# Designs tried in a protein design run: designed miniproteins, single chains, continued (2). Part 57

Each design is a single chain, and the fold is of that chain. pLDDT is the mean over its residues in the fold that is shown.

## One batch from the design tools (miniprotein)

Design m6086
Fold by ESMFold2-Fast:
Structure m6086 (fold): chain A 80 residues (1-80)
Amino acid sequence: MEEARKLLAEGVRALNEGDYEKAIELFEQALKILDELDPSDPEVRELKARAYRVLAEIYHLMGDEEKAQEYRKKAEEVEK
């Protein structure tokens, strides 16, 4: 859990620096760790939803609306 939170924080820093590629890599690494955890844990679901929403925002900023919509849908599915 803590490693995933650290990767999410590092990803947000990369995004704030305008490094979209690094941000995507860090968020994808965080999601990989979260996928190994209990999917019924509310904290795991919240962190996954947050990661998906930020990825959707990054892809939207990059002009990839298909990827942005895909990640937005993933965030909604995790929150149910």
Scores: mean pLDDT 83

Design m6087
Fold by ESMFold2-Fast:
Structure m6087 (fold): chain A 73 residues (1-73)
Amino acid sequence: GYEEMRKELEEAIRKARETIETVADTEEARKLLEEAERYAELAFTVPGARKSLEYAKKALEYAKKAIETALKS
């Protein structure tokens, strides 16, 4: 549910931040991480489970892109 979603988002964002810091700190990767954090904030603040899950999915996608971008740098 919501608690599992929150933990998954927090873990994904933490992993993205760590990857950027340890592998490659690029502007592209940082922008993707910022988008992930923005959508995570929306997921936590918007009323309604459906909309919250939609934003959570976007946050996870951006966190994954941030990791992939850092690894390609």
Scores: mean pLDDT 81

Design m6088
Fold by ESMFold2-Fast:
Structure m6088 (fold): chain A 88 residues (1-88)
Amino acid sequence: EKLKKEIEELEKKGKELESIPEITWELFEKNLPLVIKAQEVNGELLIKEGVPKEEVEKRFKQALANLEKALEKMKPEMEEERKKREEQ
């Protein structure tokens, strides 16, 4: 019951963010904690539904590693966007 409410709240927040016509790099960075939390909640549900804990943990670690690599690649572009907005 509590997990279902958390998922509904995360879905609402995600849908609201997707409705923003223009997503800035700052908004993307702010949304990162919500994405991580959604993955954690989904992992708990999969374990409760009978998916092996080891498999869920492995998938979560892989997804997190992929996300970290993507962020490292985007960091320079995010910094440039912030500087441009500060100067303009």
Scores: mean pLDDT 64

Design m6089
Fold by ESMFold2-Fast:
Structure m6089 (fold): chain A 80 residues (1-80)
Amino acid sequence: MQERIDAEAEAVFRGLKAGWIAADVIAEKKELTPEELLRLAYRIAGELAQRIVDRINAGYVPSDEEIEEEAKKLGEELAK
């Protein structure tokens, strides 16, 4: 039980980092206020954290490189 909870907590932290990567990609293409940037970062972080948790529950732990690439793609999509 504890090991699973620890893995889910790690997924949340990784999701937060990835959310900020995606928000930075959006900010490069759109002028955002600090408040808009923060809101987007946390929203994207939640989506990416959920994707990481889903993969862990399926028996697959995604790499940091994989999550960073996914975050950049999501940022590019949202910047359109």
Scores: mean pLDDT 77

Design m6090
Fold by ESMFold2-Fast:
Structure m6090 (fold): chain A 93 residues (1-93)
Amino acid sequence: MEKERLREEAERLAEEGDRDWAEGKYVSGAMHYLLAAEKYVEAGDEEKARELALRAVRVAFEAGYLDDVVSLGAFIPSVRELVEEAVRELEAE
């Protein structure tokens, strides 16, 4: 019940991120993905949290705002390590 509600909130935040990205609001879009990842961590869905963190990092990298998004992720303790892991994964590609 509670975990399902948190996943629904995370999905909504990810959709807001998709919208922001489509509108050229890349930093805002990446931030919404990081907030969605935070909700997935709270829900115990670490796999989806990692996917959203990686999406935020990739979107930011493609738009030239990687440093800004890494800085934003550092202020969300529950996703800080996920963002750091996503950066390492992106660099390994």
Scores: mean pLDDT 80

Design m6091
Fold by ESMFold2-Fast:
Structure m6091 (fold): chain A 105 residues (1-105)
Amino acid sequence: NAAELERKARDLLFKGEEALVNGDYDTAIKYYEEAIKLAEAVDPNSLLTAIAYLNLGRAYLKKGDYEKAIEYFEKAIEVARKLGPQGENILKDAEKYLEEAKKKL
């Protein structure tokens, strides 16, 4: 069942990215929120969960909701730090987006 939930979460992340690229930020947010629910149900401290938080933060950043963007980038950073080397790329991306969002406040 975990593998099935991970597959569904990954599919939702892909659909969210398509919506984000097309400028449909509300649809992207909805897909990323569902992906987070599934990823957290499997493992709240997984790489998949960190990626889902990062992507939801990006969607809020694009929408101009900087406070929510900061919240989700901080969650992505927290999970990425627990992953060690596997989280390093997510950590760097989330830290850069976090500083971008803070400058917009």
Scores: mean pLDDT 92

Design m6092
Fold by ESMFold2-Fast:
Structure m6092 (fold): chain A 88 residues (1-88)
Amino acid sequence: MLDPEEIEKTRSLLLALARYVLKLAEEHPDDPRVQRVAEQASALLAQTPFDPEKLTPEQEKIIREAARRLAFRGETVNLDELLEKVEK
């Protein structure tokens, strides 16, 4: 992954996931699984600012679903698969 466009898309995707995980943590303060993932997401967001307006409503829906699976089910999110799905 050396293409600047692919790097920017992957970074935007990661930061969007992080923001949605933090939102889920606000809605579920008593869930330790969500809180643990939110701590990691907070650290990532502190390193790189993100413009949320780059996402379409359809892309936002896909990212929210991935964030829920990561936060509540402990499922591994494959970023390459998620990026491909968001670009469709």
Scores: mean pLDDT 64

Design m6093
Fold by ESMFold2-Fast:
Structure m6093 (fold): chain A 57 residues (1-57)
Amino acid sequence: SEEEALARARAFFEELGLLEKFEELLEAYKAGDMEKAEKLNREMLEEIEPLVEEARR
């Protein structure tokens, strides 16, 4: 379900220290602020890439 998917996503981003940005992204989507959502998505992807690489070691 959507609720389960969101709960798993929150847990994932919390582990990476990105929960606050993820919540901001969700708020941007709820508000229909697609420009802000795109900016936050880009910033999160840039931060996730090195963290995921490091965590897989």
Scores: mean pLDDT 78

Design m6094
Fold by ESMFold2-Fast:
Structure m6094 (fold): chain A 96 residues (1-96)
Amino acid sequence: SPEELLEQARKKLEEAERLVDEAITHLKNGDYETAIEKAEEAIRKAREALDLFDQAYKESTDPELKKEAQELAVRATAVLLDAVGILYEAEMMKKK
């Protein structure tokens, strides 16, 4: 159902946000390899969330659910961009 898709997407978004926070912590501590791994997992989870939000939007006839899916998709896009930025920074710091 669109409601189940929205709930699954929200859980993946929350996982992606947690992984971004963990990646930032490892980056600040000089653990670039773990920061890369966490950032890559955050990118994957954020992309999965975006796909599920798109599916929930397309399958729903409820304007309120469609609006929530759109708003959460914007948030997931921001998380994706943050994760990509962390990945590039960690990879650059790892290069010698």
Scores: mean pLDDT 90

Design m6095
Fold by ESMFold2-Fast:
Structure m6095 (fold): chain A 90 residues (1-90)
Amino acid sequence: KKERIIETLRNMIKAAERALKEKDYVLAENIAIGGVIAFRRLVEESEDPELQEAFRKAIDAIEKALKTHSPEEAARVLIEGFREVLELLE
């Protein structure tokens, strides 16, 4: 159901924002890794090419941040990607 996905994305955004506010960069990194796993599942389940492309772009951006940047940057990129997908779902 679309509403479950929207709730999940909002909850993950809130968790990432909290981790950044508390400067818990280990938690921020774990949330970013979890976000990649969640988006990979959404790509597999989605039949909408526009949503699939948005999910792939978010995954690529988060993975790049995890490889080349701090956990803080990865969490920020996750928040931005999740917000973009949330706009498409709403």
Scores: mean pLDDT 74

Design m6096
Fold by ESMFold2-Fast:
Structure m6096 (fold): chain A 91 residues (1-91)
Amino acid sequence: SEVERYYELAKKASPEVRILAAAMALSLGDYETAAAFAKGALEVDPNNDVARYLLAIAYAKLGKKEEAEKVADQITNPKLRDEVKKLIEEA
């Protein structure tokens, strides 16, 4: 299936490419794709604050505010955490 091919390509991509893909998907309003790429980046690097930032925004835009807040609380960089919490409230 095309969905399976998409996820297989995401798995083969470098963490940097996955983060860029998540950011691009967010800018295009494709929040489900953004969440998928950000989650994929976190599977490889669980402590990646940028991937957490992108995932929290994607979840907020999808109406998953509780999941967005839980991801935001895991962000260790205070500036990114404060920024994403404001964006979640605005979503």
Scores: mean pLDDT 80

Design m6097
Fold by ESMFold2-Fast:
Structure m6097 (fold): chain A 69 residues (1-69)
Amino acid sequence: EEKIKEYLEKIKKDPNNADAYYELGGVYFEKGDLDKAIEYFKRAIELDPNNEKAKKFLEKVEAWKKGTA
């Protein structure tokens, strides 16, 4: 929860901080909120299209969501 607030504050100060969006995606994935994880990973990729780790993580989360009823 505190990590989420920390990264949201970073985004508020620097909306182009792709790393903060990537970190938020990871935190939401760990919490089991796959929809928010996908949203934040997509935002990270929009800001940094060369971020292969965000792209691969997004594919993993999308595949996981398809396997979850």
Scores: mean pLDDT 79

Design m6099
Fold by ESMFold2-Fast:
Structure m6099 (fold): chain A 96 residues (1-96)
Amino acid sequence: MKEAEELLKKGIEALINRDYEEAVEYFKKAIELATGKLRGIALYLLGVALLNLGKSDEADEYFKKAAELFSEEDEKEALKLLNEIVKKQSQLELKE
């Protein structure tokens, strides 16, 4: 579980840096190791990375897989978490 969490964090960092292909690789690795809600979050964020790469059909497949593990409320929570992380990172970068 800790390894999956670390891979998820690295994927999120890559998303923030707009390194979408790198983010895809980290999220794929996280998915292999994660279960339950954590796996759902990794699947959802993989979909986000794929959308940014213009791979909308592939992204839709991963969003669908994430939805199978999540309620709609859990999906909203995952998006809120990502937005909070991005906001915090952006605030820190603006100070440098």
Scores: mean pLDDT 77

Design m6100
Fold by ESMFold2-Fast:
Structure m6100 (fold): chain A 70 residues (1-70)
Amino acid sequence: EEERVRRLAEELYRSFLARADELIAQGKPLEEVLRELADEFGRMLAQHDGPEAEAISLAGRRAYEELRAR
């Protein structure tokens, strides 16, 4: 189960970064991109539980932290 959550989180992480890159390519400032991503995974977390919620949380936090470090 942990292995499955880790893999799902990795896939979601790549999806979140791809979404961020799309927003950046549209000329949105980094602060706006971070806000939109936080809003998106916050809504996803509200609608999921268990292993899926854990994977979304891990992926979203990792993507957010990486983008903030840029």
Scores: mean pLDDT 78

Design m6101
Fold by ESMFold2-Fast:
Structure m6101 (fold): chain A 117 residues (1-117)
Amino acid sequence: SITLTESGGGTVAEGGSVTLSKKISGDLKFVFEVRWFMQKEGEPEQFVASITRGGFTSYAERFKGRATISYDWEKSTATLTLNNLKKEDTALYYSEVVTLALPPQVVRGAGTLLTVV
């Protein structure tokens, strides 16, 4: 019932910035949290950032001070902006949407590849 449309990846220069966007469609009244993860080839997935319906944000240690997550309720779009990009930030970035249903339902997006050169 919820669909995620992802955009904003691609190739970006080291030291630059990128904004990754997720448009959320469907039964939005039950959306509670949006989480972003990164996955590097051959490595386990790593948490990047999250935002709750109440506006609470959380950031992984490696991204503190250089990541910003937001949710635009009018556009139903979550955005993750990464600044001061490093080659080590090259990864597949994907998001999950968590609903308030019991048990909570998790909808995962297909991901967007970011390459830092």
Scores: mean pLDDT 82

Design m6102
Fold by ESMFold2-Fast:
Structure m6102 (fold): chain A 76 residues (1-76)
Amino acid sequence: SMDEAEALYLAGLRLFEEGDYEEALRMFEKALEIYESLGDKEGVAKALEAIGRVYEAQGDLEKAKEYFEKAKELRE
């Protein structure tokens, strides 16, 4: 549901701020799956951006770039 996806996304943001990148990634990936199932293009884009930020924080700049590009394509 939309409410479940938003709750997972917000949980991911909190975990990211706490430095728990592995658990943040799991929350954002779960939110992404739900947004995709709902056809929520904006939800998909924000979850992809959040996943990109996790990879950037972990030093995986190539994966970060891939996720940021996917999110950008959805917004244009």
Scores: mean pLDDT 89

Design m6103
Fold by ESMFold2-Fast:
Structure m6103 (fold): chain A 67 residues (1-67)
Amino acid sequence: GAMEEQGRALAERLERALALLEEKGLVDPTIRALYQEAIRLAREGRLEEAERLAEKAMHLAVKRHLS
């Protein structure tokens, strides 16, 4: 269904975002774990929770590695 398709699309987008951040050296074990949990939540159809967790992970990546 639409929710399952949206969850899959979000999970794939988050996997690509994590890979890009790792390539840039902006990922530590905490940030990686947060992205992996967000990907899991997205695949479960828990879209709002996944997006909030991914936002938190991105904020931490910027704060810890770019600020």
Scores: mean pLDDT 83

Design m6104
Fold by ESMFold2-Fast:
Structure m6104 (fold): chain A 77 residues (1-77)
Amino acid sequence: SLEEALRALAAGDLRRAALLFASLGVETALVHTVTGEEHLAAGNYEKAVESYERALELDPENERARELLEKARAKLE
């Protein structure tokens, strides 16, 4: 439920929160940041960039997404 997703977020369980939001069809910067990190870990740098750019469209002040976007872009150079 949305309440469970919000509780996970409040508890700092970002992966669980992202999975719950995604399961509910709720698009958040957290969902895209977590998806991007999975792509980055798998070596899918172009998909990681797309995910982080989407996260920043939803939350332009997201420092984590900005830092990870630069890291993913560096891998494409």
Scores: mean pLDDT 82

Design m6105
Fold by ESMFold2-Fast:
Structure m6105 (fold): chain A 71 residues (1-71)
Amino acid sequence: EPIIELLKETLGLSEEAARYVVEAVDLGEQATRDNTEVHKAIVAAARKAMEIDGVTPGELGLALQLAKEAR
């Protein structure tokens, strides 16, 4: 998966953490309107990525942006 490889190479994320970042982006793309439950799921997936690799909030923000731009 190109986005997972990008996140692993750019930020040193594990494959598991990179998958949670991709999940957060995918949930965001599937949101067709303002949906609080989808937004909560996005935040939960992002937090899991931080917990796995100890990623800082700034690095998480960059990871989400890179994954979104790679779509």
Scores: mean pLDDT 70

Design m6106
Fold by ESMFold2-Fast:
Structure m6106 (fold): chain A 57 residues (1-57)
Amino acid sequence: DVKKELEEAEKEAKKKEEEQKEKQIQGTLELGKQLLKEGRLESAESAYQAAQDVLQK
């Protein structure tokens, strides 16, 4: 059954749409990682806290 290929393709398409909805949280988390790499500890911590606050409760 080639439905496995169709499921993966559909998941990828839906993943793109869902990314837009959760982009705010994911973007904040990714931004925190980037800031950490740049040595911007304060900004990275703020981004992580914001993402955690939204993700939690």
Scores: mean pLDDT 72

Design m6107
Fold by ESMFold2-Fast:
Structure m6107 (fold): chain A 79 residues (1-79)
Amino acid sequence: NAEKALEYVREALRAAKAGDLEKAIEYAEKALEYAERDPRVSEGTIETIRAALEAAKAGDLEKAIELLERAARALEEAL
């Protein structure tokens, strides 16, 4: 599930960088779902993904990209 969370964080990041808020939100929601299912994912990483989702919902692409990059790094280090 952590591997799925990382894949969806990467897809959300790609969508956000392309300016596709709808897809960024969709993929961030999936990333959060998979992250919450895997005990290897820290609470801090889950909160970072949640913050990225909220930034995307608010239309703050810059903040969403920053938080998604942080989440991707944390997941890569945990795996």
Scores: mean pLDDT 84

Design m6108
Fold by ESMFold2-Fast:
Structure m6108 (fold): chain A 85 residues (1-85)
Amino acid sequence: ALAAVQAAPAAAQPALLAALIAALSTTLALLALAGVLSAAQSAALNALIAQAQAAVAAGDLAAASALLSAAAALLTAALAAFAAA
């Protein structure tokens, strides 16, 4: 959960962000395999995850949190669209 990462001590945030990125990446692979996400949606979400990883590597935890929040919002919208179809 992104909120739990944001509430964590600064020293723990890179490790928690890396764990959240890994979990989200696995979830996206499973959703793509299940046919829930289109190839375009999977590519967009993976691009946001890659940008978040780069932000963590640069020490920009605020940018990483914003990118992960954007990825979570896009995933939620994609799941809602799939459910509505």
Scores: mean pLDDT 72

Design m6109
Fold by ESMFold2-Fast:
Structure m6109 (fold): chain A 106 residues (1-106)
Amino acid sequence: GAEKAAEAAEEAGRYANEAARAASKESKDIKGAVAATAAGVSGAGAYAGAKIARKKGGKKNAEWAALDARGAAETAELAGEVGGEEARRAAEKAREAAKKAEEAAK
């Protein structure tokens, strides 16, 4: 339940941060900077949601962690569009982690 959702949300956050870093390296324009910033912020949100789910437990906190993981995966996908192969691979892993978080929250 909540602990597995937290673990998956942490993975989604980690991969969103990897996508953000790759996008920052590849893209030096405004679009790349915006995508990298969004992925980094959403990744931080997924970490925060995971910590709350680990400490408080329960279905509601697991569902919130899964929503945060989804946000991280969506912004990682945007970073993947501008960050080359490394960012695309990180975005794919973030999406898989978000699905694991959603399954664990059920």
Scores: mean pLDDT 83

Design m6110
Fold by ESMFold2-Fast:
Structure m6110 (fold): chain A 65 residues (1-65)
Amino acid sequence: MEKELELEILLAMVRMIAGIGIVSKDLEGTKEMLEKYIAKAPEEFREELRKEAEEEIKRVEEKLE
């Protein structure tokens, strides 16, 4: 279950970056950081990471309204 563990760690980092975005009140910086993080991730996980990032970005947007 090596790939499953790697994906879980990568997803946890996406969630952490979004959490920092809520605290910092920086939506654009959060989007930029997530895009850079996903771009450096293994190609096979990028779709799952982008999906998680989209959900987390919605959560950040809601909190910063």
Scores: mean pLDDT 81

Design m6111
Fold by ESMFold2-Fast:
Parts: C-alpha cells; sequence; structure tokens
Structure m6111 (fold): chain A 73 residues (1-73)
C-alpha cells in the first residue's frame, strides 16, 4: 500500500510540474526551454519533498500534499 501511494504522489508531482510549465509559457510568455528547466527542477524538488514527508509523516500524508499541489496549479 505505501509503495502505491508514493508512486501516485510522485505522479501527481510530475503532473503539477508539467501544468506549471505550460502555464508559464501561456501566461507569462516564458520560452519552452526556460519552462522545461523549471519544470525539471520543480519535479525533482517536489519528489524529494514527498519522500521526506513520507519518511516523517507516512506515504498517505505525502500523497495528500501532492494532491494539494496539483489543485493549486
Amino acid sequence: MEEKKMEEAKKLVREAAEKAGEYLVKEEGWSEEEAKKLKEQAEKRGIEVMEKLAKEKGAEFALEKARELLEEI
């Protein structure tokens, strides 16, 4: 169960990063290259945060935070 929750949390982080990058290109006039760079960094940092939260609070809490992140973007 925990492994599946972490995989879902990571998937949501990747989806959030992708949507954020798309929004920066469409709304802020960012280049595709600049948006891709931020997307990759956001994805990496987001996954690290989810892994830390899972270790400290459990995978379910990490998944909940990933869902919140996706809803904001």
Scores: mean pLDDT 78

Design m6112
Fold by ESMFold2-Fast:
Structure m6112 (fold): chain A 73 residues (1-73)
Amino acid sequence: SEEFERDVRVALAEIMAAVLQNSPEVTLEELKRAAEKVASLGDEEAMQILLDAVRRKAPELAEEVSRYLEEKA
């Protein structure tokens, strides 16, 4: 169902967010790859989960990642 597919997309974004939070160092290139993958899911909640994780881990990169998400969505 659409609801189940959405739940899977959100879960994938949450897993990616957790991996980013537990990484000792995150590069802009890695964040852009994550953003492209999440944007391809076409789910605004998934994109917001990733952006919130970036704001917590690397706030200085959040604006660039946010723009990249908007460009790829």
Scores: mean pLDDT 76

Design m6113
Fold by ESMFold2-Fast:
Structure m6113 (fold): chain A 82 residues (1-82)
Amino acid sequence: AEELLERAERLLEEAERATDPAERARLLEEAALAVGRAFRALGKPELAEKLIREVQAAIDAGDLDKAAELIRRGIKEVRELL
C-alpha cells in the first residue's frame, strides 16, 4: 500500500508539472489507478471504484484540478486506513 501511495504522489506531481492537458489527464488517471490499487490492498474495493469513477468524470468534464483534488483526498484516506 505505501509503495502504491508513493507512486500515486509521484504521478500527481508529474501531472502538476505537465503542460499538455492530454498528458496531465493520463498521469492523473494513472495516479487514481495507483490509489485504487492501494484501497483494494486494504480490502476497500468500493472506495477504489468510487475514486476511479469520480476522477474519470472530472477528467471527462475537463476539470483536471478537481481530478487532482480527488486523488489527494484518496491518498489521505488510504493513509488514515494504515
Scores: mean pLDDT 83

Design m6114
Fold by ESMFold2-Fast:
Structure m6114 (fold): chain A 100 residues (1-100)
Amino acid sequence: SRAEDLAALRRIAELVAEGEAAGLSPEELLARLRELVETLPPDSLVVQALREAAAEGDDAFLSMVTLAVILAAEAEEGVSWEELLRRLEAHRLGGKQRPT
């Protein structure tokens, strides 16, 4: 749901901010983020995108986490869910044209 997607974005952004403030290593922060994503609702599009990126590797996961932090900030500024979803899907596709 939209509420679960927005909550997921906020949870990711909060964990990143808290981890950076606490001086966590990149590896420790990445491990905490993977653990968080496993606890979030699996029917969320944001959670699905993060889980898919995690399966591809650490670089893909970090890229998706970075986008989630940006989208969380934009949501706080009043950007619509429809626009946030468009950006999430564009990032998942990597600018690649999807095979039909």
Scores: mean pLDDT 80

Design m6115
Fold by ESMFold2-Fast:
Structure m6115 (fold): chain A 60 residues (1-60)
Amino acid sequence: MKVFEAEFKTIEAAIGAALALIGESPDVKTRVEGTTLIAETDGSEEATAAAERVLAAAKA
């Protein structure tokens, strides 16, 4: 299991990133706490790659 945390400037940005993650990999568990997105994967290559890609794009 891998846990990714990404801090965004707005709650809307964090929610948008969570929705993007769900769209790319429905198996990734996501939750938003304020402006922080928390994504949990089972550690699989596919789920990890999806989480890393979406979070990197959303933070950039």
Scores: mean pLDDT 75

Design m6116
Fold by ESMFold2-Fast:
Structure m6116 (fold): chain A 59 residues (1-59)
Amino acid sequence: MREKKLEELRKLIKEMLEKAKEGTLTEDEAEEMVRKIMELIDELELNIDEVNEMLKELE
Protein backbone atom coordinates (compact mmCIF):
# COMPACT_ATOMS: atom_id res chain seq x y z
CA MET A 1 0.00 0.00 0.00
CA ARG A 2 1.31 3.45 -0.99
CA GLU A 3 0.38 4.86 2.46
CA LYS A 4 2.57 2.27 4.22
CA LYS A 5 5.55 3.02 1.95
CA LEU A 6 5.14 6.76 2.52
CA GLU A 7 5.22 6.22 6.32
CA GLU A 8 8.33 4.02 5.93
CA LEU A 9 10.01 6.77 3.89
CA ARG A 10 9.17 9.42 6.50
CA LYS A 11 10.52 7.19 9.28
CA LEU A 12 13.80 6.52 7.44
CA ILE A 13 14.35 10.20 6.63
CA LYS A 14 13.60 11.22 10.22
CA GLU A 15 15.97 8.57 11.64
CA MET A 16 18.75 9.61 9.26
CA LEU A 17 18.32 13.31 10.11
CA GLU A 18 18.21 12.65 13.87
CA LYS A 19 21.33 10.44 13.77
CA ALA A 20 23.16 12.97 11.60
CA LYS A 21 22.23 15.78 14.02
CA GLU A 22 23.44 13.70 17.00
CA GLY A 23 26.66 12.71 15.19
CA THR A 24 25.87 8.99 15.47
CA LEU A 25 25.33 8.39 11.73
CA THR A 26 28.18 6.29 10.30
CA GLU A 27 29.19 6.40 6.62
CA ASP A 28 28.03 2.79 6.08
CA GLU A 29 24.72 3.44 7.84
CA ALA A 30 24.15 6.64 5.83
CA GLU A 31 24.84 4.77 2.57
CA GLU A 32 22.36 2.00 3.46
CA MET A 33 19.67 4.45 4.59
CA VAL A 34 20.08 6.64 1.49
CA ARG A 35 19.77 3.53 -0.70
CA LYS A 36 16.49 2.55 1.00
CA ILE A 37 15.19 6.12 0.82
CA MET A 38 16.01 6.33 -2.91
CA GLU A 39 14.25 3.00 -3.56
CA LEU A 40 11.10 4.23 -1.77
CA ILE A 41 11.20 7.58 -3.61
CA ASP A 42 11.39 5.69 -6.92
CA GLU A 43 8.53 3.32 -5.96
CA LEU A 44 6.37 6.27 -4.83
CA GLU A 45 7.38 8.32 -7.92
CA LEU A 46 8.18 11.39 -5.82
CA ASN A 47 9.97 14.36 -7.37
CA ILE A 48 12.70 16.41 -5.64
CA ASP A 49 10.26 19.15 -4.57
CA GLU A 50 8.04 16.61 -2.79
CA VAL A 51 11.08 15.11 -1.03
CA ASN A 52 12.22 18.59 0.06
CA GLU A 53 8.74 19.33 1.47
CA MET A 54 8.89 16.08 3.45
CA LEU A 55 12.38 16.95 4.77
CA LYS A 56 11.11 20.38 5.88
CA GLU A 57 8.20 18.74 7.77
CA LEU A 58 10.47 16.22 9.50
CA GLU A 59 13.34 18.66 10.22
Scores: mean pLDDT 76

Design m6117
Fold by ESMFold2-Fast:
Structure m6117 (fold): chain A 64 residues (1-64)
Amino acid sequence: MPSIEKLKELKKELEKEAEELREQIKELEERGDELGASILRTFLGSIEYLIEKIEEKIKELEEK
């Protein structure tokens, strides 16, 4: 079972990946690669969705 600690760790890793992906998207946009940028935006959306789900799970486990 994932602990709250492990979930927070995973969230930090995903947030780092999202930041790297945003930088790559910006580079692709700057060079006019609209298709490449669109593909990476799709991956970014998937990562953001996973972060949301992890936060949801942390809240459930913290049960105040």
Scores: mean pLDDT 81

Design m6118
Fold by ESMFold2-Fast:
Structure m6118 (fold): chain A 64 residues (1-64)
Amino acid sequence: MSMEEIAEEVAKRTGVSLKAARTAVELAENGVDPEEAAKILVKQFGVSKRTAKEAVKLAKELLK
């Protein structure tokens, strides 16, 4: 899958914006720790910590 296709799937499954989903994919691809990546998404996009963690986890799984 392309990075854009992964971002669209993350947005669809978690309900985050496509912009937040793209950021989650970039953080996962760069090997950023899931807790740190979730904090970035919470701070930048105002999503809940739980939703941020799910977005990062899903992005990481889809990047395999």
Scores: mean pLDDT 82

Design m6119
Fold by ESMFold2-Fast:
Structure m6119 (fold): chain A 71 residues (1-71)
Amino acid sequence: KAEELVKKADELYEQAIEYARNGDIEKAMELRKEARKLYDEALKINPSTELAIRSVADDLLVVGEIVEAEL
């Protein structure tokens, strides 16, 4: 079950990135918030999903670098 939550969170997070890329920041932030909640719930159910949380953290770091480069 935790794997299903991770998969759904991954899909929401990917959608958030697409919205952000198209300049729809409000929707991007809302989707990121939903994805984060699903990741947190999955981690509480099955700690083995820690890798999913780390993957999101790595993606956030990369996005931060891109934003800084774009200014």
Scores: mean pLDDT 66

Design m6120
Fold by ESMFold2-Fast:
Structure m6120 (fold): chain A 69 residues (1-69)
Amino acid sequence: DKYAKLAEENYRAAEEAEEAARELREKAEEARKAGDLKTATRLEIQADFLEMAARVSRWLGERLLEKAR
């Protein structure tokens, strides 16, 4: 089923975005420890956007899975 395959691709995209967000938050913590609050804030905002993109991808995956049924 095409919809089931697209759902799996969206779930994979969500997992990749979540991993990228974790990496950015780790870099933000390093920047914060170094006293670079501007870089830390920028990286945290980027991580927030990636987490939002991941939620959207998971939502799309669930909608696609519903259509597969």
Scores: mean pLDDT 86

Design m6121
Fold by ESMFold2-Fast:
Structure m6121 (fold): chain A 61 residues (1-61)
Amino acid sequence: SPLEAERQRVVARINETAAEMKAAMDAGDKEKFLELMKEYQRLVDEYHRLDAAIEAARAAA
């Protein structure tokens, strides 16, 4: 389904952002780390919204 494909893309972005956060921390770039942390939190929220939408769609079928 389109929602499941979108959820998988969000998971990939979460993993990429986590790796970038680690790189920023290792480099001592506190400002970039904070920016990436905010992006990570947004992606996690989007994942939960998509997960809920997928379950609702399955329940309605």
Scores: mean pLDDT 86

